# Designed miniproteins, single chains, part 48

Each design is a single chain, and the fold is of that chain. pLDDT is the mean over its residues in the fold that is shown.

## One batch from the design tools (miniprotein)

Design m1762
Fold by ESMFold2-Fast:
Structure m1762 (fold): chain A 78 residues (1-78)
Amino acid sequence: SARIAELQERAREAGLRFLEALKAGDEEAAREAFERAAEALREAALLKAEAEGRDVAEVERKFEEAVREDREELEKLL
């Protein structure tokens, strides 16, 4: 549980960097912050799935699909 909390905090910090990058018009920094947040949230989701006895591989596949869609939405905003 402590590891999941650490990953959620990492994602929150990356989210703040993402907002700062958007405000500054720094597209590259925004993309980097997005990827950092996505990776932290991915690891947290997989750890939660393992703890709950869910199919980790299925959760990973669905998460990667959602992140792909979010990347497409981000590119439309930049």
Scores: mean pLDDT 86

Design m1763
Fold by ESMFold2-Fast:
Structure m1763 (fold): chain A 62 residues (1-62)
Amino acid sequence: MPLIEESRKYLQEGKYEEAIEALKKAVEEDPTPERLNRHYYTSWLAGNDKAAEESLAKLKEL
């Protein structure tokens, strides 16, 4: 299931909310540092500071 590929397509189209949702599903499936880091990076690129901060907080808890 290429959730990372789906999020990248949404980013290219400027649909950052959908990209963040796809990565959130990936984190819910398995909350690994890799998936949290991608969620952070996507949120940061999209200019969603609050979502990026949420990802950083979860990374620090791990």
Scores: mean pLDDT 76

Design m1764
Fold by ESMFold2-Fast:
Structure m1764 (fold): chain A 65 residues (1-65)
Amino acid sequence: MSLEELIDKAGELARQGKVEEAGELLLEAMKKYGISLAEMQKMAIDRHGDAGLLASTGANKLYLK
């Protein structure tokens, strides 16, 4: 799955209220593609607006553990 596909799926999960699952997909993308949380958040927001922000908050919570 491409970086864009992972972000798009995460945005869709966040729209469904599945913020934890969305965050897990963004963490997978970060690890696979070697991008920072800040870069991922920017891409997610650029593509999905508030849903991208919600997915990014899920990823941040998982990353800080």
Scores: mean pLDDT 81

Design m1765
Fold by ESMFold2-Fast:
Structure m1765 (fold): chain A 79 residues (1-79)
Amino acid sequence: LSQEQIDDVDAGVVAVYAAVLLVTSRKHKPTKEDVEKLREAAERLRQAAAQTSNPDVRKGLEDLAAELEKLAEEMEKEL
């Protein structure tokens, strides 16, 4: 795989991981560990967004990262 193909696959994997965390976090009582995982996923999404050359993928990753950060902030307030 070329470096660009690897970066695109990594961006997709991170996006899927983040989506799973977002769904899972809404279904159980929030914990400090859940908040940390959401913040870590958001950071990984921002890193992937910075590395991708595809503007649509970048925007999607940035939007998803923002949603995870918002959810993490809300969950942290409930701790």
Scores: mean pLDDT 69

Design m1766
Fold by ESMFold2-Fast:
Structure m1766 (fold): chain A 81 residues (1-81)
Amino acid sequence: VERFRERAEEARARGDRRLEAGYLVALALEYAKAGKLEEAVKAAEEALAVDPSYPAAANAEKAIEYAKAGDGEAAVKALVA
């Protein structure tokens, strides 16, 4: 989990917005799998804020909706779609 946060920070330091968003989506998926839905929502929102045009960020937006509805299983499925 923390490893993806560190990689996202490294990508940000390099100015690689797409790579930063990718690691934040991976972090959101790890939190969702661990049942940490609040943390998963925050990581997915960070990914959307970094690069809203990132293809996987659209799946992250859907996962945020499911996680806020309390459906962790649907949130995980959305992140891997």
Scores: mean pLDDT 73

Design m1767
Fold by ESMFold2-Fast:
Structure m1767 (fold): chain A 55 residues (1-55)
Amino acid sequence: SAEEEERRKRRLELEIEAGIYYIKGGLYKLLGKEEEAEEYHKKARELEEKARSLE
């Protein structure tokens, strides 16, 4: 149904955003910016949890 498709799309968007935040966190680690890297990884985990709540 359209409602299930919208939910699936929303979950996918959250998963993509989480992936982007993981990549950004990794880049900040390479730059030696530990605090910023940790914040990006924290946001990634929060987005993953939101995505899981839509299942």
Scores: mean pLDDT 86

Design m1768
Fold by ESMFold2-Fast:
Structure m1768 (fold): chain A 57 residues (1-57)
Amino acid sequence: AEAEAQARAGEIGDRYLPAIKAANETLKKNQHLPDDVALDLASEAGKAEAERLRAAE
């Protein structure tokens, strides 16, 4: 309930939140890798999700 109210306040940015979340989760999972590799994987994950969201338009 409260979490949902806070989510609505961010909903203008939440349209691309899945892309940001995908990049962040990929970065978190790959923190044990070299920074350049982890960032590259996170960038690819975020880009793929953003592309998917754009295609849905």
Scores: mean pLDDT 69

Design m1769
Fold by ESMFold2-Fast:
Structure m1769 (fold): chain A 91 residues (1-91)
Amino acid sequence: SEEARRLAEEAGRKAAEAGVLSDGPAAAGAAAAIAGIGGVAGARFGLPAAVAAEDALAGAEVALEHAGTEEARELAEEARRLAEEAIELGR
């Protein structure tokens, strides 16, 4: 559904932001941002919303593992929740 795609896009954006803000190694932040961007790109290019959301979820989990600040943690947790909702709604 359109709503599932919108949630996957938002999850991807928040996962990417959390990755950039992560207090981990630059490589870990970049990996999380790439996975988040993949989710966004997937949703926009017509990839099934659930698949795009799974990519965003992976990015959010990497960002959460490397979150050294409250801001990064909150964004990663939000991204994870949105991705999970998109996965359920996209089925």
Scores: mean pLDDT 72

Design m1770
Fold by ESMFold2-Fast:
Structure m1770 (fold): chain A 98 residues (1-98)
Amino acid sequence: MEKEILEREREVLERIVEADEEEIIELLTEHYLWKAEIAAEELRKQGKPEEAERALKEARESAKPFAEELVKKYGAEKIRERAREALEALRRLEEELR
């Protein structure tokens, strides 16, 4: 499960490190929605497809405002710094999963 998830996380973080403010908002929005889909899939496995669909609708409404608020609060440079730190942590996790 995690190898495919880690690969997607890595790709998003690598893009954020080099992104401008508008690109960061788009990347954070896409990442939020992708994580929401993973959570929805877990709900479907638990026999709760209605809750999964509701969570996805809420995520679609919240993802972009959430991304915009993060950029407003921290700024693009701080988000890029956090992405670099997260990439190093992810690299260590990948080594542990070998």
Scores: mean pLDDT 81

Design m1771
Fold by ESMFold2-Fast:
Structure m1771 (fold): chain A 107 residues (1-107)
Amino acid sequence: DAARRAALQAEGDRLIEETVERSKKEGKIYAEATAQRRVGGRLLEARVVAITDDPSKKELLEKAAQALAEMAVATPDERISLGRKAEELLRKAGAEAVISVRETPLP
């Protein structure tokens, strides 16, 4: 159902934006990352926002966000190893993350 997928994608984007605004209001640090992968006739795009209350961990936060974005567009076999790395980085950063994945038909 194309309408359902569009609605879910819009809700994912909205949750990302609400998470960014909430982090700003709470005085938290946030990092954004994106990743893309072509799968058949479609483009997968992941957007990640990771947040922490510790500004000294911004570099770890950026690495965690990037690892999560890469995991979100990864093959099932690669996803496990990338997920473990992302979880370790999030733990070290004391962070939470929100992931949105969009799927777009290629021309």
Scores: mean pLDDT 79

Design m1772
Fold by ESMFold2-Fast:
Structure m1772 (fold): chain A 60 residues (1-60)
Amino acid sequence: MTTLVVEFKDLLTAIGAALAIIGEVPEAKVKVEGNRVTVTTTDDPAAVAKAREILERHRG
């Protein structure tokens, strides 16, 4: 299991990123704590890369 943690500028952006992960990486588990999004996915490099790209895309 691989865990990614990203802190966003505001809660709305964090929720948007979390929803994108849920839609595009169905195997991932997502937790939102304020502005912080924690994504836990398989150790598949492709799944990890996709999740990271989505989180970075929403961060700006």
Scores: mean pLDDT 81

Design m1773
Fold by ESMFold2-Fast:
Structure m1773 (fold): chain A 62 residues (1-62)
Amino acid sequence: MSDEEIIREGMKLYQEEKYEEAIELFEKVKHDKRAQELLALALEKLGKWEEAEKYYKEAGVL
């Protein structure tokens, strides 16, 4: 699966509120800024605020 396909599949899981499964996919492509932002959003949905903040900071969003 390409990085782009992994991000699309992860986004689909995120939209379905399957945050843990989405996180597993985004971690496979965590070198991509989009994946870092989406990983942070999914972690935030699971209440993992400290982990989410780290990825937001790496992505340059916060």
Scores: mean pLDDT 79

Design m1774
Fold by ESMFold2-Fast:
Structure m1774 (fold): chain A 74 residues (1-74)
Amino acid sequence: SREETLRKVFDATYKLALENGGSLKGITQRDIAKAAGLSVGTLNRLPASDLASTITAAMIRAVGDQLKISGSVK
């Protein structure tokens, strides 16, 4: 189902964002698809609004968790 696919996207995006210091900068749709165990074509078949909301929610969680671990200071 789309809900199951979006959960996989959430988990993959969360992991990638956490590894990247709470950011998706430099992370591509191919990277998310690979981490989720999905094809890029599967991501392209998701509604853009659902994909964007899922990615945003995962990134918010990753930023929050990253700040708890290390606190990013420049």
Scores: mean pLDDT 78

Design m1775
Fold by ESMFold2-Fast:
Structure m1775 (fold): chain A 75 residues (1-75)
Amino acid sequence: MALPETPRSREMRREEELVKRAEEEVEREYATDPEAFRARAAEAERRYGRVAASEAERKHVLVAARVEEERRRRA
C-alpha cells in the first residue's frame, strides 16, 4: 500500500502520476498523429515563450502544457 509519510510526499506522488498520465497522452498523440502533435507543440512553444531544442523537449513542453491545463480545469 502507498503509505504517505508526509503531506509533501503524497503531493509529490500525485504530481508524478499526473505527469505520467500527461506523458502517455502526449506519446500516444505523437504516435497517432505526428502532424497534429507538431502543430500543438508549436502553439505551446509560442504560448509559453519556450523554444524546443529537440523532439524530446518538444514532448516535455506539451506535457507541461497538459498539466497546466488540467490544473486550470480544476480551478
Scores: mean pLDDT 70

Design m1776
Fold by ESMFold2-Fast:
Structure m1776 (fold): chain A 61 residues (1-61)
Amino acid sequence: NAEAWYNLGLAYESLGRLEEAAKAYREALKIKPDFAEARSQLQKVEEKLGLNDIKEAVSKY
């Protein structure tokens, strides 16, 4: 059920578990590729994850 994966993603986001949230949203989209809400949330979470990765990269010299 795509909606169950989407709700799981929302729960992970509320806990700050962005990688798990992204995985849950991807699973929702795998079941329902036209799930606009899951796609929007995945994009937001991936942007936040990208920001964290950039911070780690620039702090490593």
Scores: mean pLDDT 75

Design m1777
Fold by ESMFold2-Fast:
Structure m1777 (fold): chain A 55 residues (1-55)
Amino acid sequence: SPEVERYRQRLLEKAKEAGMTPEQIEKLKALFDEQIDEYPQQVLRHAREELERER
């Protein structure tokens, strides 16, 4: 979903800004991808809510 991918990119950028290491960011990516696979509807809902807050 485009919304989930946009939210994923923003989450990763915020993690970089917060000073997470590249290793921690890769773990975050893996966990997020796992959540998309296991709970796609929940992740989509959350992504849409976060994107709407940034309007």
Scores: mean pLDDT 77

Design m1778
Fold by ESMFold2-Fast:
Structure m1778 (fold): chain A 83 residues (1-83)
Amino acid sequence: IVVRGSRMGVRPSREELRKAAEEAKKNGQELIVDPLTFHYLDLNELKFLFSLGVKKVITIGVTKEAEKAISEYEKQGLEIILG
């Protein structure tokens, strides 16, 4: 499942992400976050996506705080691809 915001580069709402993650788990699919959904991935968004059981995130960039946390989340099974 791919999640996109309402406009290019606009983050999806937490409700949209939660619904998509629940649907992905129900159907045995991976949740993929489209880089157009995020200009940058911050630490709170990374924590939230991980809490939903997201397995793969594709993003254009991350904040400095998120970058420091990436290796910890990757060790826990989250794949993060910087485009």
Scores: mean pLDDT 66

Design m1779
Fold by ESMFold2-Fast:
Structure m1779 (fold): chain A 82 residues (1-82)
Amino acid sequence: SEEKEKAIELLEEALEAAKKGDFEKALELVKKAGDYLSKAKISEEAGHEASEGALQAMNALTEGDGEKAAEGLEKAIEALKK
């Protein structure tokens, strides 16, 4: 799915932004990835796991926790690549 591939790209960009301490940019990219995920043809399991990872990342980014944000983003990316 093109939407799935775009979501993965945006989540990988968000991970890079989070690692650089740009939490505002990372949060914006995660939100954009969520829009693509809502349109993506993915399994219910992959969609659920990706949404959980993205939610964990968004919460961590708003709290300024880059390590937890990276963990959530990596979880979301891995769920979509399966």
Scores: mean pLDDT 85

Design m1780
Fold by ESMFold2-Fast:
Structure m1780 (fold): chain A 105 residues (1-105)
Amino acid sequence: TQQVQQLTQQAIQHLDLSIQYAQQGNSQLALNHTRQGSRYTSDVISLLPQSSPDVALQQLQQLRQSILRARDSLSQVDSPDSRQAVRLLDSTLRSIDSAIQQLQS
């Protein structure tokens, strides 16, 4: 529960930094922070069995919103690094959506 919440906040912080760097035109740093945010998101998903379903669902919904915001910002930049970041975010979003479906079933 607390560990899931802490990792969720770390993922969100890296996704917010990816947005900031994308807006500054630094696609390489935006991609690097996208990779870190995706990694923390995977850590959250791996720990979901150790948390209550309500807390898990809330954290996944927060991560989903942050990923959609990062995807929107990065998709506005036409660079190879931004395209890689968007593809990674799309993959991470599919993992979140799958986890949400499993919690609701």
Scores: mean pLDDT 88

Design m1781
Fold by ESMFold2-Fast:
Structure m1781 (fold): chain A 66 residues (1-66)
Amino acid sequence: GNSFSKPFSHPQVELLFNEASEAERNADYEKALELYQQALELAQELNAEEDAERLSKLIENLQANL
C-alpha cells in the first residue's frame, strides 16, 4: 500500500476509521471522536506515523466543531 494515496495503511486502523466515519454520518460526533482516538492510539502503537498524523488532524478538526 501507499500512504500518499490512501488515508490509512493498516487494516485495523482503517477499520476503526470506518467505524468513526459511520458515527459521524449518523451525527454521533462523541462516538466518532472516541473511535478516531482509538485509531490514533493503534496507529501510534504500530509506528504508522503518517496514519497517526492524519488521525491527529481529523481529531483536532472534529474537536474544534464540537
Scores: mean pLDDT 77

Design m1782
Fold by ESMFold2-Fast:
Structure m1782 (fold): chain A 80 residues (1-80)
Amino acid sequence: SAMHEAVRRRVLEEVRRYTEELLADESLSPDEAYQKAFAYAVELVRETAARYGLSPEEERALLLEVSRIIDEMIEERKAK
């Protein structure tokens, strides 16, 4: 549905933005940035699922997508 697609897009954008901010923070190690990003993503996905009535399958799919984004961004930072 249009609502679920818009909600998914917003969650992915917010997780990506927050992860970039954490990775730009010179006081955080990549592992600390990962822990903070993942904790934020889990809570955001959970709150979003509750607020917009996502099915358990949709919630799991969204969590997998945000986890993949975080993993990719953190690994890129570690390689630098």
Scores: mean pLDDT 85

Design m1783
Fold by ESMFold2-Fast:
Structure m1783 (fold): chain A 88 residues (1-88)
Amino acid sequence: NAAERIRKVAESLPADNTGARRTLEELAERVERLIKLIKEKGIDSPEVQREMARILGLVLDIFSEGGPEVAKEVLDIVNEAIEEAKKK
């Protein structure tokens, strides 16, 4: 579950990094929404493309707030979830 994996990343961060932890929680919720949209509407739908753009923005915020290693880890989780949703 991609959302659970993202929440585990948030839990691994220092408790005082409240910005990154909050952004990761929003990312987890949006990834769940994205997977549902891909399954219901298809990858080429305008709704999916719009949600993917929002998720990219959140990953950039995580890069700023949590650093490049955290951003790469969550980007990999998101990409895996998208590929899995496309193939199922």
Scores: mean pLDDT 84

Design m1784
Fold by ESMFold2-Fast:
Structure m1784 (fold): chain A 58 residues (1-58)
Amino acid sequence: DKEREEVVREAMKKALELLKAGASLEEAIQAAEDILRSSPVATEEDIERVRQGLLTVA
């Protein structure tokens, strides 16, 4: 679970950095999904949770 939490945290950081730099929400979500899907421990539920988080904070 720690490995999964670490990957989710890194995906969220990357997405938020992109948003702060002026990237679109779609680009930020795609970058986070790419990081999560590259990990052998991340699940579709983790991807959806990150997507929902990004949509909430804009």
Scores: mean pLDDT 79

Design m1785
Fold by ESMFold2-Fast:
Order: structure tokens, then sequence, then C-alpha cells
Structure m1785 (fold): chain A 62 residues (1-62)
């Protein structure tokens, strides 16, 4: 599922565009760590999960 992984990382990068460098790394690490789990979800569900992760990190960002 390399295509799904690439789409996941692009979605994460887009959602992280307004995040600090540290927050962006944190989001990327969480997405990478959960990639096997997220790969079982549909693409819309994956995008929602990534947005939720980004929103949480964004709220804690400086």
Amino acid sequence: SSDAVHHLLETAAREAADLSEEAKKALEQRVFERAPELGRLSLPEVERAVREMAAEIRAQAE
C-alpha cells in the first residue's frame, strides 16, 4: 500500500503546513507510527484521523 502511504504523508504535510517545525515532526512521527493501523481504514477515515491528530498538535503548538 505504498500509494496509500504516499497519500497519507501528503495529507499530513498539508495539514501540518501551519504548524511549527517541532509540531510538524511530531505529527509526522505519529502518522508514521500509526501507518499500519491507518492502512486498514478507508482513505476518508485516514484523512479524518490525520486532521484530528493535526488539530490536537496545533492546539498545543506555540
Scores: mean pLDDT 72

Design m1786
Fold by ESMFold2-Fast:
Structure m1786 (fold): chain A 94 residues (1-94)
Amino acid sequence: DLDALWAAERELAPEVAQRLRELGKKSKNPNARKDIETAAEAAERGELFAAEIHLAVSLVISKKQGDEETAKELQEALDIVGEAVRRASAPVDA
């Protein structure tokens, strides 16, 4: 049910945005903070899939550069968004 999927994403987006903002405020790593804040802005617009893609790409880049600290914080942010996206998609399993 696509209507249920869109409704769930819109309902979860404010909570995800708040959790990402809190994670960004706790971060002492400017690279992780910037990417987390960018994802939070996407979530604030209700764009959870865009937030997930941004964090996933940033995580891959950080891992390739050997920045384990940034990668850890981005993984925590990605887990928050990914859980919400999976929950929103649960009624329409691919």
Scores: mean pLDDT 79

Design m1787
Fold by ESMFold2-Fast:
Structure m1787 (fold): chain A 58 residues (1-58)
Amino acid sequence: SLLEQAERHEALAEAALAAGDGPAFGAHLRKALELYRAAGREDAAAELRRRFALPEDW
């Protein structure tokens, strides 16, 4: 499902952040946000943005 894909990308983003891989972190985080929005989970997308303190233009 879209939600399962979003959760996998969220986990991969967290792993990339822990490893210091900025490009991988950004790519997986963007994909997770897209998938959460596509699944109608705007609440989850907003929470993810808050967790990582993302700017409005991100």
Scores: mean pLDDT 87

Design m1788
Fold by ESMFold2-Fast:
Structure m1788 (fold): chain A 58 residues (1-58)
Amino acid sequence: AWKPASKETRDRLVERARERVGPAVAQALGELAKFSTDEQLESALRAIEIRAASPLPA
């Protein structure tokens, strides 16, 4: 059976996103976590962090 991300994983990743990327992204990740597995949520944060760290124009 499908299971959403654990509360611990969700809270930890949301806090990391807020610290590294910003509160808007952290809120969006928190909403996504309601419908994502631990693996999906971790992958999403990793992709967001890669994009945020990109030297592409802001």
Scores: mean pLDDT 71

Design m1789
Fold by ESMFold2-Fast:
Structure m1789 (fold): chain A 98 residues (1-98)
Amino acid sequence: SARRREEAVLALRAAAENAERAAEAAEAGDERKATLYLTAAMIHLVAATFAGAGEEAEPAIEYVKKAMDALDAGDFEKAAEYAREAARAAREAAERLE
């Protein structure tokens, strides 16, 4: 439905914004903020999945998981890289649904 598509697009855009902020936090060495923003991105990606955009959200979900794993390993450069890829994937998914 049009409403579910709009909900998915808004959720994917929110995920992209939070993933970008996570990348900036990781580059600054702020583990707490990076974790917060990656968690927020994942919540929005899960919301997009419930709105019917599961296939479109999947690449971004995988990148958020990789970013979280890199952050847990103390690899802030890889965490920022994966968070940026998550933001790109989420943004591209939103554009495909528009």
Scores: mean pLDDT 91

Design m1790
Fold by ESMFold2-Fast:
Structure m1790 (fold): chain A 81 residues (1-81)
Amino acid sequence: SLMDALDRLVEVATDPNASEEERVKALEDLLEAFKKASEAEREAALKRLEELVKETENDDSKQELYVVADSALKQLKALEK
């Protein structure tokens, strides 16, 4: 599901042992799940990503999660129009 793909993206973004290929795949899986999701699911995913960005944007200890969440949010918003 879209939420499972989002959970996986957060997991790999915060895992120091995750490979670059796993991070890229998690983002690609999120984008594909978003394209197939209902309007309600898309709205929920965007809201969760916006909350993650707000929580992490001013916290240097969470910079990697911020970069991933911000990038994902921008890419998902671009897919809407």
Scores: mean pLDDT 83

Design m1791
Fold by ESMFold2-Fast:
Order: structure tokens, then C-alpha cells, then sequence
Structure m1791 (fold): chain A 55 residues (1-55)
């Protein structure tokens, strides 16, 4: 379905975003970079849950 395809695309985008945020935090351990990583990880978790509900 279109919803599943959009979620799978979002999942891939968020996985890349988490990787970039983790790199940014390693380069510059700031509160802003920590918050960005946590936000990306939360969104990734939510998308994974939503995909688990779509069979």
C-alpha cells in the first residue's frame, strides 16, 4: 500500500538521519546534537512500530 511504501521510505531516511546525528554528536558533543539524535531515534522507533502494525 502507499502508506507502507511511505513508511519504508521514511524508515530509510530516519536510519540515515540517526547515523548523521550520531556522527555530529561524536564530532561535537553538544546538548543540541544530543537532542537531535534523541529526536531522530524516537521517530525511528515510532515508524518501526507503525510498520509492525501494517502487514
Amino acid sequence: SAEREELEKRLAELEEEVERARRALEENPSEENREKLLEAEVELGLVRIQLGLLK
Scores: mean pLDDT 83

Design m1792
Fold by ESMFold2-Fast:
Structure m1792 (fold): chain A 69 residues (1-69)
Amino acid sequence: MEESWKLFEEYMKKALEEIKKDPSKAKEIIEEFEKLAEELRKGLAPKEVEEFDKKVEEFLKEAEKLVAS
């Protein structure tokens, strides 16, 4: 689990950096992120799902903020 969490966090960080650099790619990046998030969520324990969902929501809010500006 720990390695998957670290990989997911790195993915979110890079995705936000890419969106910030080129907002026109945001839709594709968000779609890829959502697919990866759904796949990872299936393997999580209930306690982990709460933390995971929180991070996913934060990512989506940040991405929307970058696109809107």
Scores: mean pLDDT 76

Design m1793
Fold by ESMFold2-Fast:
Structure m1793 (fold): chain A 74 residues (1-74)
Amino acid sequence: SKEEILQLAKEDGDLAVKLLVKELQDEDPNARIAAAEALGEIGDQRAVEALKKALQDENEDVRNAAKLALEKIA
């Protein structure tokens, strides 16, 4: 869940970013939305390339979440 992902970010930000970047490629669009949102909240520049790729996602809500995340990081 998004709550579990954000809790992980509080305990280990490096591990959280790596797992969330992986989750941006999940088959479930809800998982990709949650990953993009969490990466935006964390604000780690290492997520920028993966989030830019997510701007081309087939799902509109994933694209919107990635756009908002990039706006927060930049």
Scores: mean pLDDT 82

Design m1794
Fold by ESMFold2-Fast:
Structure m1794 (fold): chain A 96 residues (1-96)
Amino acid sequence: SFLEELYKLSKGELKKYFENLISMRDGQMALAEKYSKTEEERKARLKQIDENITISLKILGMELGLPLAEIDELIKKQDVKSLVEKAEEKLKEKLK
């Protein structure tokens, strides 16, 4: 199961995974802002990038048992630290 795969990740690997997802979104958004030829193209690219990355984070958080509302708020705030801390808490509970 997806949860069994997550249990194989170290706390450092889980943190790096979340940090990479946020960093990848931020990098892609920065490229869209800088290199889009029109305002319409820029807005369309930013929307697609945000949807793709946030879906991945939502699925991961839901599999870890985080409430969807909490995941949405943390994603909006780009609060990777709190997201990692909540994920670590859920992993500790499941390893008992």
Scores: mean pLDDT 68

Design m1795
Fold by ESMFold2-Fast:
Structure m1795 (fold): chain A 79 residues (1-79)
Amino acid sequence: ELAEEARKIAEKLGLEVTDEQAEDPVFVAGLYIRYAIEKNKITPELAEATKIVRDYKAGKDVPLEKIEEAARKVREIVS
């Protein structure tokens, strides 16, 4: 499950996460992005995913589907 994977990634990053955060697709996408950066997997796909999540957090009109796709793309990068 995404929540379980998010917790394991957070532990590797030395971060504490709540149950609510682990179930939040936006938070999970951000966590994968941070993990990819720590693994030095800097790609154009990571840059695009980072922009999507930041735009959403800045209050821009970003569909949840795009955030979920960003998370999937970063998951592929860190696999």
Scores: mean pLDDT 77

Design m1796
Fold by ESMFold2-Fast:
Structure m1796 (fold): chain A 71 residues (1-71)
Amino acid sequence: GAEEVRRRFEEEVRALAERLGVPVEEMDEEALIEAVREAGRANPEMTEEEIELGVEAVRAAVRLVREGVAE
């Protein structure tokens, strides 16, 4: 379901940040969204709707991290 897709993309975003050696909060949101869309389009098993769910999951993850840092 949508929550499973969201969790998968949140884990992928964290893995990407770890591989790049930068914290998630320092990564450009637009660059992360583009990477998610490219990865989704490269996977023929994913629908465009599932790709957009992944994009929304990335936006939500970035907002949660930013809100925590802003405090």
Scores: mean pLDDT 66

Design m1797
Fold by ESMFold2-Fast:
Structure m1797 (fold): chain A 56 residues (1-56)
Amino acid sequence: GPAAEAIEAIRAGDDERAERYLVLLVLQDPEGGTAAARAYAAGDREAAIALLERLL
């Protein structure tokens, strides 16, 4: 699902792909998706991945 794809994109350093799946997650799960997107925007990739793993 979009959370798994976002995690893989973040681990690969593919910012464009990560941002696309994070946008989809914000639309589908505003609470969890927004928290993950904020962590990612702050440069905290580990926190973003941990938040996304809770959405799997």
Scores: mean pLDDT 87

